# Designed miniproteins, single chains, continued (5): the designs that were tried, part 70

Each design is a single chain, and the fold is of that chain. pLDDT is the mean over its residues in the fold that is shown.

## One batch from the design tools (miniprotein)

Design m18421
Fold by ESMFold2-Fast:
Structure m18421 (fold): chain A 88 residues (1-88)
Amino acid sequence: SAAEQAAFLEEVEREDRELQAEAERVKAELAADPSKRAELEKEIRERLLERQTAVAKRILALNPDPEAREDAAAYLKRIEELKRKEAE
C-alpha cells in the first residue's frame, strides 16, 4: 500500500541519518586520535557500503520517483565496482 511504502521510505531516511551521525562521530574521534585512522576508516567504509547498498535496493523496490530509482541503480553499480577493486 501507499502507506506501507511511505513508512518504509521514512525508515530508510532515518537509517541514513543515523549512519551519517555515526560517521560524524567517527570523524571527531579521528581528529582527537589520528592513530586510529586506518582501523576505523576500514570498519566505517564497510559498514557504510552495506547500509547504502540496502538503502539503494529499497529505493529501487519501493520509491515511486523514477529519478530516485535511477540514482539508486547508478549508486549500486558504483559500489559493486568498488567491492571488486577492493577484493583484488
Scores: mean pLDDT 75

Design m18422
Fold by ESMFold2-Fast:
Structure m18422 (fold): chain A 75 residues (1-75)
Amino acid sequence: ELSEDEKKFLELWKELEKLVTEAAEDENLSNEKKLKIKEIVDETFLKVQEYVEKKEWKKAAEVVEEALEKIKEIY
């Protein structure tokens, strides 16, 4: 079925979606921080799509991991 690399990517992607949703719904988070998170998400989506099209699941997972770290620094 799914490769282990693809499964790891999907788990990280779900974690990113949850974090982004929480940040967007957080009334205590400033608009400046929300905008920074949106910029990271938009850039991450473009990079992930490129690697997913090439079936480079390890690289796709790395991009999501970097995005999670950047968002956690802002949040």
Scores: mean pLDDT 84

Design m18423
Fold by ESMFold2-Fast:
Structure m18423 (fold): chain A 68 residues (1-68)
Amino acid sequence: MEAQIEQLVQEAADFLRDQGVPDEEVARAAAELRRELTRLAEQGASLVDMLKAAAERARERAREYRER
């Protein structure tokens, strides 16, 4: 599960960088996402649930940055 969480966090970070988000904000978003996915895994969430959460969170972060 740890490797899957790391892959999802890395994909989200790459997406945010591609959207023009600064490295410092990408690092914060990645740390927050890692904590969220770890919590979901502890609660028994499936890989599909975590993938959906990661995608939604990444899109929300990119949108928030663009609207500032």
Scores: mean pLDDT 80

Design m18424
Fold by ESMFold2-Fast:
Structure m18424 (fold): chain A 75 residues (1-75)
Amino acid sequence: MSKKQIQKAKDAAKKAVLDAEAPFEPGQSVEEAMKRAKEIALKNGTKAAKDQGLSKSDAEKLAKKVLDEIIQQQS
């Protein structure tokens, strides 16, 4: 896998994580809403990275790193 292909996968995963929407539902706890949002973001990021040619395992690792970086930047 080329360095450019890895970068495209990172960019795609980051976009997918940022674009992931988890609407807050009435009666849902804040913790449940946050857990659901993280699960949707991770799933969308993994799919985007896989679509760029990464294996499922590599895509999941990349999506987790991207999600963690976004959370750190917002903290």
Scores: mean pLDDT 74

Design m18425
Fold by ESMFold2-Fast:
Structure m18425 (fold): chain A 110 residues (1-110)
Amino acid sequence: GPALLTVGPLTPEAITAAAGAQVTVSFTVTVSGADATVTAELHVAAAGSGEATVVATSDPVFVAAGASATVTLTFTAPATAGTYHVWARATGDDGTVAFSRPATLTVSAA
């Protein structure tokens, strides 16, 4: 059968950053059912916005069925101060997609 992906919460789940600062987050991707090669992305959207931007993408990672991989990604915080949501999207090579729950990103003026 197809791989089933699960994406754990972002660490940290509450992020504060200055505008344009580098932010590093980690999350775990768990694979079951079949082996998968997983590519993960970080998405950022302003609170209340329907527009998400991909801000970081991982290299593909092979994860055997029943195993987990930790993904660490660094991105640049938005230039505009405000409240944002950040989440991870994992895609397997078979087209299976899973999402983390959103983390909150609070951006202060520089």
Scores: mean pLDDT 89

Design m18426
Fold by ESMFold2-Fast:
Structure m18426 (fold): chain A 69 residues (1-69)
Amino acid sequence: DPEIEKLLEKALEALKNGDITTAADYVYQAGLLKGKPQQGADAAVFAIMLGQMGYYEEAVELAKKILEK
């Protein structure tokens, strides 16, 4: 889904810029668009945790996997 891919790309850019809260919001929005609000919330929490540790690409990759389940 191109809209979900755009949101996850924006999340990665936000993480690289140190804007962890904005990245988590983009991940949550991607979950909502997929009709998976719980998976979106879970993915957003992991994006915050991994983003704080500097694992930006890993945060987005894990979010993709959670949203595809």
Scores: mean pLDDT 84

Design m18427
Fold by ESMFold2-Fast:
Structure m18427 (fold): chain A 80 residues (1-80)
Amino acid sequence: SAEDVAEAVALLSKPRLDDAEQLRLAELIRAHPEEVARALLERFPRGEILGRLASLLTHSVPEVAEAARLLVAEIERLLA
């Protein structure tokens, strides 16, 4: 939904995310990977998005790391 995408963009726009915010962002990415990727690319260049996702890509919870990899794949697909 538009609300979920807006929440994901707002979370990724924060300078720091706590563990609960990282889990919530991962949940939103898994639910709406294409829409979140498109919304982020309108606001941030690819390098900034990847930098903001670095903590999620190295997260100890596999589902969080998988969600971050899914978003990276969608961003790369959209920019190909």
Scores: mean pLDDT 83

Design m18428
Fold by ESMFold2-Fast:
Parts: C-alpha cells; sequence; structure tokens
Structure m18428 (fold): chain A 77 residues (1-77)
C-alpha cells in the first residue's frame, strides 16, 4: 500500500504541474513531504481540488485571451 500511496502522490503532483505549473507542483510536493500520513482518500480529495482549479483556469485563460485581444486592438489606435 505504501507503493500505491507514492503512486497517488506522484499523480497529484503531475496533475498540479499540468494545471498550475512547476512552482505549484513543487509547493504541493513540499506539502506532501510535510504530511506523509495522508490517506489515499485524502489524496483523491486533492485530485478533485486540482480538477476544480483546472476548470477555474480554463475560465481565467479565456478572460486573459480576451484581455490580450483588447490590448492589441488598442495598439492599433
Amino acid sequence: MEEEIERLKEEVIRDAERVSGPQAAENLRKFLEENPDLTPEQLEILRDVIEGIRLIHVGIDKAIQDSELARKLKELE
């Protein structure tokens, strides 16, 4: 089961890196190292949280893209 827990930790870190970048992944790695007694269920909750953040980032990225387009249009004035 220690192997399963380590696998879940690696998956959560990889998901965090894909969603929020390498600094967020390092911060999460440190958090996991400081909390080695986290259960598989708690790690699954972290995965759900990361998915929620991903959905928020999709919305933010769209808003940023719209802002960048507006900025570029102003440059033509």
Scores: mean pLDDT 73

Design m18429
Fold by ESMFold2-Fast:
Structure m18429 (fold): chain A 82 residues (1-82)
Amino acid sequence: SKKEQQYASLVSAANISLAGKSAAELIKERAEKLKEEGEKNEEKREETLKKAEEMKKLAEESKRLSEETYRLNREKAEEIKK
């Protein structure tokens, strides 16, 4: 029973990590849209492009952390299953 509860908890945590990855992808998409807007407006281009690049970097790092958390939780769940 305790091992079953630990497995279920780790699977749930892995699913939450996947949701975090999806959120990071949405942020990345928004950053790309800001970049396109920056290319159309020369007066605010530099500032908009810098903001878009920073958002993209943050989204990629969040995605990486979410993927690593998912992997670790899945590995722990697999060890319990054995």
Scores: mean pLDDT 77

Design m18430
Fold by ESMFold2-Fast:
Structure m18430 (fold): chain A 99 residues (1-99)
Amino acid sequence: MTLEVEGEVRGVGSLTVGTKTYVAYIEGKARLLVAPDGSASGEAEVEATTSDGTVYKIKAKVEGKAEIEGERAVAEVKLEGESGDVKLKADAVVEGRVV
């Protein structure tokens, strides 16, 4: 059975703006579909914050693996998203619940 999970995403990654790459802290919300083998895929809406305090809002594709215990889910995921000339690649954790 495929389960639906909603949760909070937190992580750190690389944010490329034009030709420059920055380290960014990622925070947001994710919605995942978790397959019987634990494979997780979905989308997240995240805020990527650089060290100077600049915030970029990005919709990202999420892929990873989830562990489900009762109604609680934890997934280790990779995020990949684009908005204009901004590209995000991040490793993150989704902490959520089955819905």
Scores: mean pLDDT 85

Design m18431
Fold by ESMFold2-Fast:
Structure m18431 (fold): chain A 79 residues (1-79)
Amino acid sequence: SHMDQELQRLAEELLERIAAIREEGRRNNWSLRDTQLRVLDAQLEALERMLELARDDPERRAEIEAAIEELRRQQRKLE
């Protein structure tokens, strides 16, 4: 479906963004904590966009919402 193609595109863009963040962290000697927080921010942004796309798919929405809650929990533990 068009939604599945868009979700796949966002997932691929997220993986590229995470790789770029990790590489930037290595080049600039960021702490592991700072790098992980930036990765979590990128994942949360992508999942929120995916949630909007999945508006008419309650099962997929529930999965995305659970993933967002888990990442927010991880973010709070690092702060």
Scores: mean pLDDT 87

Design m18432
Fold by ESMFold2-Fast:
Structure m18432 (fold): chain A 86 residues (1-86)
Amino acid sequence: SAEADALIARLDALIARAQALLAASTDPDIRARLAALIAQAQDLKAEIQDLVAKGELTPKKLALFQARLAVLEGALTFEERLLAKR
């Protein structure tokens, strides 16, 4: 579905951004949080792909995944701002 494809593209962009920050950071606490965020984004992507493959991705589940992605995007923005203030 177009909505699932768009959500996966957003997750791929988030993972790429988080990986770039992880590569640029030397702070062990920031690195640990970025690694956890990458893992959570990868798990979310896998869950969406599994539901798409099974034909079980409902509009309600899609909305919940969009909300979960927004939380991860907010967490990444926080880490980006924290690194910029250092």
Scores: mean pLDDT 88

Design m18433
Fold by ESMFold2-Fast:
Structure m18433 (fold): chain A 85 residues (1-85)
Amino acid sequence: SDIQQAISYLNQAISLLDQGNVSDAQRYIQQAIGYLRRAYDRTGDPRVQRAIDQLIQASQRLQQGNVSDARQQIQTARSYLQQVS
């Protein structure tokens, strides 16, 4: 599903941040947002919208060099997505 693809990309983004690879992590976050926008268009689920918002904020934090806040926002987004059955 689009949600499971997004979760997979977010798991990879976290791994890349742990490796110090911010540029590739940002690309994976953008890919996850793409899958989540498709899921939201089909379902209208507010948990998906909340996850998208957290990931947009995470991308902004990475642009500011704030990796720890970005990582927390990615984890929060994953938590919202895991609630979508």
Scores: mean pLDDT 89

Design m18434
Fold by ESMFold2-Fast:
Order: sequence, then C-alpha cells, then structure tokens
Structure m18434 (fold): chain A 68 residues (1-68)
Amino acid sequence: GALSLEQIKEEAKRAIEEGDEDSAIEYIKLMVEQGASKTTLLELYVLAEERGLDKAAQAALAAYQSLL
C-alpha cells in the first residue's frame, strides 16, 4: 500500500541517517506532495545539515521556502 505522511517522514530521516541523499530528496518531495508542515521540512533540513548532506539539506530548505 501507499506510505502515510508519517511513514514517509521516518523513511526520509532514515535515508539522511544512512547518507542516502538521493532517497532523502525523493522522500522530501513526496512529503511536500502529501502536505508536510514547514516545521517538519525545517527539521529535515537541520538533520541533513548536521550530517553534511548538502543536496538533501538544500532540497528540504527549498521545500520549506516554497510553503512561505
């Protein structure tokens, strides 16, 4: 079945923790499509920055800014 927003969030966090930038970016895109909050996108941005995943961090920040 399709993943819930909560499941997509957990998969995005897992991808960031594992250093899988491509998967993290795809899950961030899916979260935006599913109506993720600005707070959640900012949380993912901070996590990606802490891990040095610059592309994933920029994707999360761009998503956050798109909702402003």
Scores: mean pLDDT 84

Design m18435
Fold by ESMFold2-Fast:
Structure m18435 (fold): chain A 65 residues (1-65)
Amino acid sequence: VQQLRDYFAGRLSGPVQGADVRLLQQRLQALGVPVAVDGVFGSQTELALANAGITPEAALALLEA
């Protein structure tokens, strides 16, 4: 989760990858957001968040729930 927190806070430029990104992508799919579960926080995942209106804070909350 820390890598995604750092990325959203602007402390990490990316690419971000790992189990935390995969978990976020799985939770997005559970909400009906069309995203690939590849464990890489790239342009596809970022665009999926933007299209769904999910803020960085909301995305981090999905990981903590």
Scores: mean pLDDT 73

Design m18436
Fold by ESMFold2-Fast:
Structure m18436 (fold): chain A 81 residues (1-81)
Amino acid sequence: SIKIIDNTTYLPVPKELVSPWRLAMDYSRSPPRLLLEPNPEFTGPQSTLKIEVEGDTATLSGTAYLPKSAAYALARAIAEP
């Protein structure tokens, strides 16, 4: 929700900044691999979508519940690495 206080619009900063996703590094591998995982701190609709990036390859798995804009941005990022 958006709030207006003293003629200033305050965005719900935690909701704007708390992504449904988090980045993690898997150091059990050499070279380490990058993971994009569901963020457990996100209080909106939870997704089980996981993206693992190793070299030039991205592996996508799970189920995502995303706003249309985020879904399209994700699709574009996968198509244009």
Scores: mean pLDDT 55

Design m18437
Fold by ESMFold2-Fast:
Structure m18437 (fold): chain A 87 residues (1-87)
Amino acid sequence: MEAELEEALRRAEEEARRLAELGREAIERGNEEAIEIFKRIAEEIARLQRELAELIERGASLEELLEKVREILETLRRGVREVEEAL
């Protein structure tokens, strides 16, 4: 479980970096559609990260933490795809 959580966090960090690079490219190109998608995904990720922090604070199980991190990872992957498709 802990190893799966660490791997999910690592994957989420990789996807977050990729999303940040795409967001920068969207801004540089002035692609309004890609910028709006990026903003929307960033707001969704911020909400999920807040939910993860709340789970940690209340002492949630590693299983619950893993589920939330996986939700963050899937949202990041979707965001990367959507921003890339709009560029």
Scores: mean pLDDT 87

Design m18438
Fold by ESMFold2-Fast:
Structure m18438 (fold): chain A 80 residues (1-80)
Amino acid sequence: MERIDEAIKLAEEIKKLAEELGDTDLVQFANEVIKRLEKIKKEYETATPEQKAALDAYVDDLIRTLRNIKKELEQRKAAR
């Protein structure tokens, strides 16, 4: 649960940065990621141990990707 909440927070931070930069496509992407993570959070509550392991791996990979996107957006903002 905590990892999923971290991923949601990262996606929300990316959405805010994308809005500040006027990147409408990234705002839409962030909204889709948040929606997907909320669905995963709900699915996780009733998941089998095998399904939970797969979801944990997916969320960990997603957190890594979101951290990289956030870093790139912060660099774009600094380069204004």
Scores: mean pLDDT 83

Design m18439
Fold by ESMFold2-Fast:
Structure m18439 (fold): chain A 101 residues (1-101)
Amino acid sequence: ADAALAAARAALAEAGEIETEGEPRGGLEVDLYLDSREAALAVVTMLEHTGRLSPEDRARFAELLAAGHERLVLRLERATTTTANGIELLAGRVLGVAARP
């Protein structure tokens, strides 16, 4: 668990797409861009472990990755409190997942 969380945090930090400090700006919804298969798998692992990933969203991730999509977009409901790191962002509700061109 801890090793998987650390790996996911590192992958998300490398993506450069997560606010690691400060308050969320504008609304409760955010698009998280997963620009590698490794980042996508790390995020799926974290969401499954925390019980945030529905069976439908899990199946969608598996379908997109099996189809060869390496770059995905994940829509999340952000926390209303100050985000201290990318892990807090992943505590939000999953709203959807789609392939990027």
Scores: mean pLDDT 60

Design m18440
Fold by ESMFold2-Fast:
Structure m18440 (fold): chain A 59 residues (1-59)
Amino acid sequence: MDLAMLTLDVELLRLKSQKSPEELARIRKAANEVIEQLAAQGASDGEISKAALDTIRKL
């Protein structure tokens, strides 16, 4: 697993008390889609991590 995916798992764990398991699953899926899209476009690890975290925080 890469660093960006591990960072997402840690952030989702912090949100566990604020979100239902179903919401966490949807957030994880949305964040993974953002990671895949940006990685395919050649974005940096920092940009990918930031966009994924922004996605989690908005949902």
Scores: mean pLDDT 73

Design m18441
Fold by ESMFold2-Fast:
Structure m18441 (fold): chain A 76 residues (1-76)
Amino acid sequence: MTPEQMIKALEAMGKVVPSLRDQLTKTADKIRDLHKKGDDKGAVDLGLDAMEWLFAAIKDPALRDKATQAAAQAVA
């Protein structure tokens, strides 16, 4: 996954999980900053860490599935 795809995935997930939207937006901004600096590995690693955190925070499996679908559609 590229940094641009990570940003789109996190933004799409934030639309499905509004309670976490602000945190996902802050993470997306950090990924943009790393990408602009040429640290694409750091940007992708941060995005993967955010996805792990997001899925741990969502207790409802159906909501996790919706967030995953939204992310997949956003990067297609």
Scores: mean pLDDT 79

Design m18442
Fold by ESMFold2-Fast:
Structure m18442 (fold): chain A 80 residues (1-80)
Amino acid sequence: MEFEKRAEEVAEEEAELLIKELEEKLGEVPEELKEKVKEIVREVVKEAARVVKEKKPIGLEEFVKRIEEGLKEALEELEK
């Protein structure tokens, strides 16, 4: 249980970093996009955490990497 909560905390930190990067690189990032990023992260975390827990992961860093990849894919979709 605590593992899932920890994964959510890590995802929230990653989402904040991504939003900050977007603001620095794009200059203007609408709040709507920021909200979507957070929602996507939360959704991906729930799914990935379940998969990782099922496989008895070697480390949380691999879990975070999978989240980053999925989130980048989703962000690309949103920038259409």
Scores: mean pLDDT 67

Design m18443
Fold by ESMFold2-Fast:
Structure m18443 (fold): chain A 83 residues (1-83)
Amino acid sequence: SEKKKETEKAYKETLEEVEKLKKVAEELEKKDEGLGATFKGLADHLEEAAKENYEKGNLEAVEEVKEAAKKALEEAKKLLEEL
């Protein structure tokens, strides 16, 4: 079905954003251990939320998690530049 394909695509895109966030969090942890750990925890939470909503077929919720991951990535990158 179209919705199933869209949900799978959104899920894969969300995982890509989460992986980018994890990498930035690792670099952030080298400069600020607590801040890096916070963003790693957020990435793990977003990964689990994406998986649960993907398994439920909830496209809108997966897209919301993707946007949250993108926002977290932008915030983490900005903090890394300021440290």
Scores: mean pLDDT 89

Design m18444
Fold by ESMFold2-Fast:
Parts: structure tokens; sequence; C-alpha cells
Structure m18444 (fold): chain A 90 residues (1-90)
């Protein structure tokens, strides 16, 4: 469940000793959620590296039959923006 996932992330964050370990935990968590949407690992890495636009991600989600693709794509890019800002402050 999403609640169990959040609890697992909080436990892993508590064990993080460096910014690099925290970044790795966040990247793994994000990869896991994107896999649940039916995205392949290659596409997920392109999203995380900023190689795809919000529009391109929306189109990929629509092609996979994901409901509310536009809203999900917006949420993904909002999270990535907030994540980038967080890492720049660490």
Amino acid sequence: SSAAFVEELQARYAEAKTVAELEEILREAFRAELRKLGLDDSTIERILNGELSEEEVRELLEKRGVPNAAEIARAIFRILEEWRELLEKL
C-alpha cells in the first residue's frame, strides 16, 4: 500500500548518512512509483534525467491506457521540480 511505502521510505531516510544516500533513496522510490504506472526502466531514467517533457510523459501514459494521464504527468513534473530544489539546498 502507499502508506507502507511511505513508512519504508521514512525508515530508509533515517538510515541515510550522506546527501548521496538520500538522493539514491529518493531516486529508487520514484522509480518504483513510475514502474507501477507501467513505464519501462529506460523511459523512467529519461524522465529522471530531464530528457522528456511533461507533454511527452502525458503521451506515453495515454498510450499505456493510464487514466488521468495529464494530471499524473503534471504531478510527476511538480515532484521532480520540488526534488531538484530540495537537493540544491542540501
Scores: mean pLDDT 76

Design m18445
Fold by ESMFold2-Fast:
Structure m18445 (fold): chain A 77 residues (1-77)
Amino acid sequence: LRELAERYVELSLQIRDYIESHSSTDMEFDAEMQELAAERRRLEAQLAELDGEEVYRLLTEILRARLSEEELAKLTL
């Protein structure tokens, strides 16, 4: 569980950083964004098969440990 949750958080942060650093018209940004989004969707599917309450608590714990409240507010999860 924790390994999947940490990977999900890492991918979510990478996606956020790409959105903030690149325009939607950048070809390389589009290709890499699609790859990251696809990997995140696969992890979401795996996490959805687990206890939702435990997954939510763990994801929140990891995010709060790595991000400030301000940065958490900027994420669209």
Scores: mean pLDDT 68

Design m18446
Fold by ESMFold2-Fast:
Structure m18446 (fold): chain A 87 residues (1-87)
Amino acid sequence: DKKKIIDEIRKLSVELVDLLGQAQAALDAGNLAEAQALLAQVEQIIAKIKELASQLSGAEKKQTDAFISFAQGQLADLRARLAAGQA
């Protein structure tokens, strides 16, 4: 069911954006352990969205792949900040 897949990706995408914001806030506050836990959750949600996206095609797949690339970039940037804070 394509609609069910798209609805699930939308729910996971909202959760992902919220967790990225929480991880950034934790890093800004110097809460490195909290940031690490939040970034691990971000990685798991990206993996779930990627699995669901494998069942899509056409415009919806291109849009979801673009969002995954954005989220992976944000995760990499925040992980670099975490590593710098732990040094």
Scores: mean pLDDT 89

Design m18447
Fold by ESMFold2-Fast:
Structure m18447 (fold): chain A 76 residues (1-76)
Amino acid sequence: MKEKIEEIKKKYAVPDSVLRRVENFLKELEEKGIDPKKAKFTVEAPASGTAARDANLAARILKELGFGEAKAVLTP
């Protein structure tokens, strides 16, 4: 998992804030014994500035890691 996160960070030039969010989510799932393939994750962000891009990147990273559902919801 950690090695794949580093590869994805390099591949998509992921900001540290997005990486930290993904790492925290993975840590919570691991602590609770939740299967990532069955997990549902939603990232909410404003549809302006870098927040929309960061939310989409977080969702993409989670999908690349094999999460069952990862979705970004953008608000105007």
Scores: mean pLDDT 70

Design m18448
Fold by ESMFold2-Fast:
Structure m18448 (fold): chain A 87 residues (1-87)
Amino acid sequence: LLEEALRLAEEAQRNPERAKELVHRAAGLLQQALAAEVRSPEERAAVEALLESLGLLGEDLPEDPVEAARLLAEAVRAVAELLAEAR
């Protein structure tokens, strides 16, 4: 899920005409991955703090879909690294 979300977010950066569609799909996959992989309150708090720092908590995505895709790719990479380190 995280790997596919990252792939779609990166593709959105390369295809501006499809960026809005790809960003929505990538965001949905990120939410699904968080529901599947986040196991503890500590992991949830860390992920929420990370998403908040990137402006991605809730409805804070930029209106420019290419910029939203860039931030989403950064968020997916950071979340994947955080969850891998949590063991």
Scores: mean pLDDT 72

Design m18449
Fold by ESMFold2-Fast:
Structure m18449 (fold): chain A 71 residues (1-71)
Amino acid sequence: MDELLEKIREILKKGGASEEEIEKIIEALRNGDFDTAEKLILRLYLEGKISVEQANEIGKLMRELEKLQKE
């Protein structure tokens, strides 16, 4: 779990998201609130803070995280 969250954090940080934005996304993911996390990530993409490639990679990591949390 923490390794997947750390990978998501690094992608967001490299893209130019603020620490506050990153922490909100990580907290939502830890709580299983994938709807909130997806909305925040989409906002970052629309604001140009992450690329489409970065958004796709985060999406893959989020799917893996969701599977781990549902067990």
Scores: mean pLDDT 81

Design m18450
Fold by ESMFold2-Fast:
Structure m18450 (fold): chain A 63 residues (1-63)
Amino acid sequence: SKARLYVQLAIAYSLLGKYEEAQRYGALATREGATGEDAEAALPEVVKAEDIEKYAKELEEKL
């Protein structure tokens, strides 16, 4: 879902220190109805990525 993509992007940009992008995607996730379960599922997938910046760009292409 879009909510899950936005949560993954918010976490990815937060880990990259890009807090403006993280806040923007976090707000979009909330608007799309993201839940705590979405955040719990997203965190391991983001931290597992070998290149978090590349992972974030690939997620943006899916939007």
Scores: mean pLDDT 81

Design m18451
Fold by ESMFold2-Fast:
Structure m18451 (fold): chain A 85 residues (1-85)
Amino acid sequence: QARAAAEEARRLAEKAAADPSSPKEVTDFYEYVAKAFEAASQGDLEKALEYVKEAAKHLEKIKGKKAADEFYKEVSAAVTAAAKA
């Protein structure tokens, strides 16, 4: 469920923020993933897709453009399905 995905992403963001060796881009990435699934759980597809786009920008800085593009494609489909459920 979208809510469970949002809770897991939030937990990962908090863990990354608590780890001084973790780059801020990793924390920001998980924060936007959490916000995307939170918006999807509320049926707000427009906001969910906006947050997926922001998460992809942070992922691009960590793993490059191909990984960010693949992430955006996969997670956009997932949040769209979640918002319609």
Scores: mean pLDDT 78

Design m18452
Fold by ESMFold2-Fast:
Structure m18452 (fold): chain A 80 residues (1-80)
Amino acid sequence: SKKEEVEKLLKEVEEEATKLDDNNVERSKELIELGQKAKELAQKLLDKLLEGEEVPESEIEELKKLAEEFKAQAKKLLEE
């Protein structure tokens, strides 16, 4: 379901953010803003889905792109 996809993307962003925090990795302003945008979009989409509102696939695709970019940048900083 769209809800499960959005929840999965949000969890993936939160897990990578937690790994950065646990390893005391300093985030760039760009990475902080990227993570914030991903979380804010995920929350908006989840709120809409909970209210039974239509969420266009394009918004889910944008969230997926933001999450993938955040994960890629986070992994580079972790060097693992």
Scores: mean pLDDT 80

Design m18453
Fold by ESMFold2-Fast:
Structure m18453 (fold): chain A 55 residues (1-55)
Amino acid sequence: METKEVVVDARGLTPAQRRALLDATIKALGAEGYTVTSVEELAPGVYRITAEKEL
């Protein structure tokens, strides 16, 4: 099992732009074969995405 973590800084973006950025990041991880296991808000507009890949 392989774990990948990505921090997305969406501060100063509108809610729609923030959602689009998160969706794009999740889609990119999925294209690499990762499944997103958690999305954590570290601070307002700053997110940590954790994804795992089965070996």
Scores: mean pLDDT 82

Design m18454
Fold by ESMFold2-Fast:
Structure m18454 (fold): chain A 80 residues (1-80)
Amino acid sequence: DLTPEEQAAIDRWFAALDLDGDGTVTKEELKAWLERERPDEAISDEVLDAILAHYDLDGDGTVTREELVAAFKRERERAL
């Protein structure tokens, strides 16, 4: 299971991406966040699709907090 610190970090990151507070992160929200962090750089659809494919376990084009937690746990288990 995730530590409280890891859960808090995921919650903060998710909240930063979930700009409208609907409980999901869309490709549009992810693109907006990346463009805010790197305003002079064009973000390609290929990069966005790769990021979403990594986190979007249901393939519906959105990422829920639970999918993000599951992806984080999967990566952590592989690193151990």
Scores: mean pLDDT 67

Design m18455
Fold by ESMFold2-Fast:
Structure m18455 (fold): chain A 68 residues (1-68)
Amino acid sequence: DAAALAAAEARGQAAMAQASPLIVELVQELLKERGIDKPITSVQEALESLTPEEAEEVARRVAEAIAA
């Protein structure tokens, strides 16, 4: 059903819109705790600044924040 697919896509986009600023904020905080005080302005920049372990932690926190 095209309507069901569109609804799922809209939910995904809404989740990404909420997740994007949260990802940037969480990554900036993590980098600051690591002694790196640089502004993060995009999700791509944020993800490129993380280790795989840090990326997993951020993804977990974002998923919990959205699901809550």
Scores: mean pLDDT 71

Design m18456
Fold by ESMFold2-Fast:
Structure m18456 (fold): chain A 74 residues (1-74)
Amino acid sequence: SKTRELIFLDLTLIAVSTEADLAERNPQMPRSVLDNAIALAEAAIEQGKKLNAPQKRLDAIEAVLARLREIAAA
């Protein structure tokens, strides 16, 4: 159902936000962990767009994706 799919997006947001916070505090975090978090966030945005998820929810995931990309580029 759409409700379960939106809950999954919220859980994904928590997971990738936690990963971004850990990566900012741990500069030796393996690149593969960051790349996996980026891929997960990108997949969540694509799925959310297909579900016509609320824009605020998509914006929140996109903000975390931007953070992960900045960390990965450093």
Scores: mean pLDDT 84

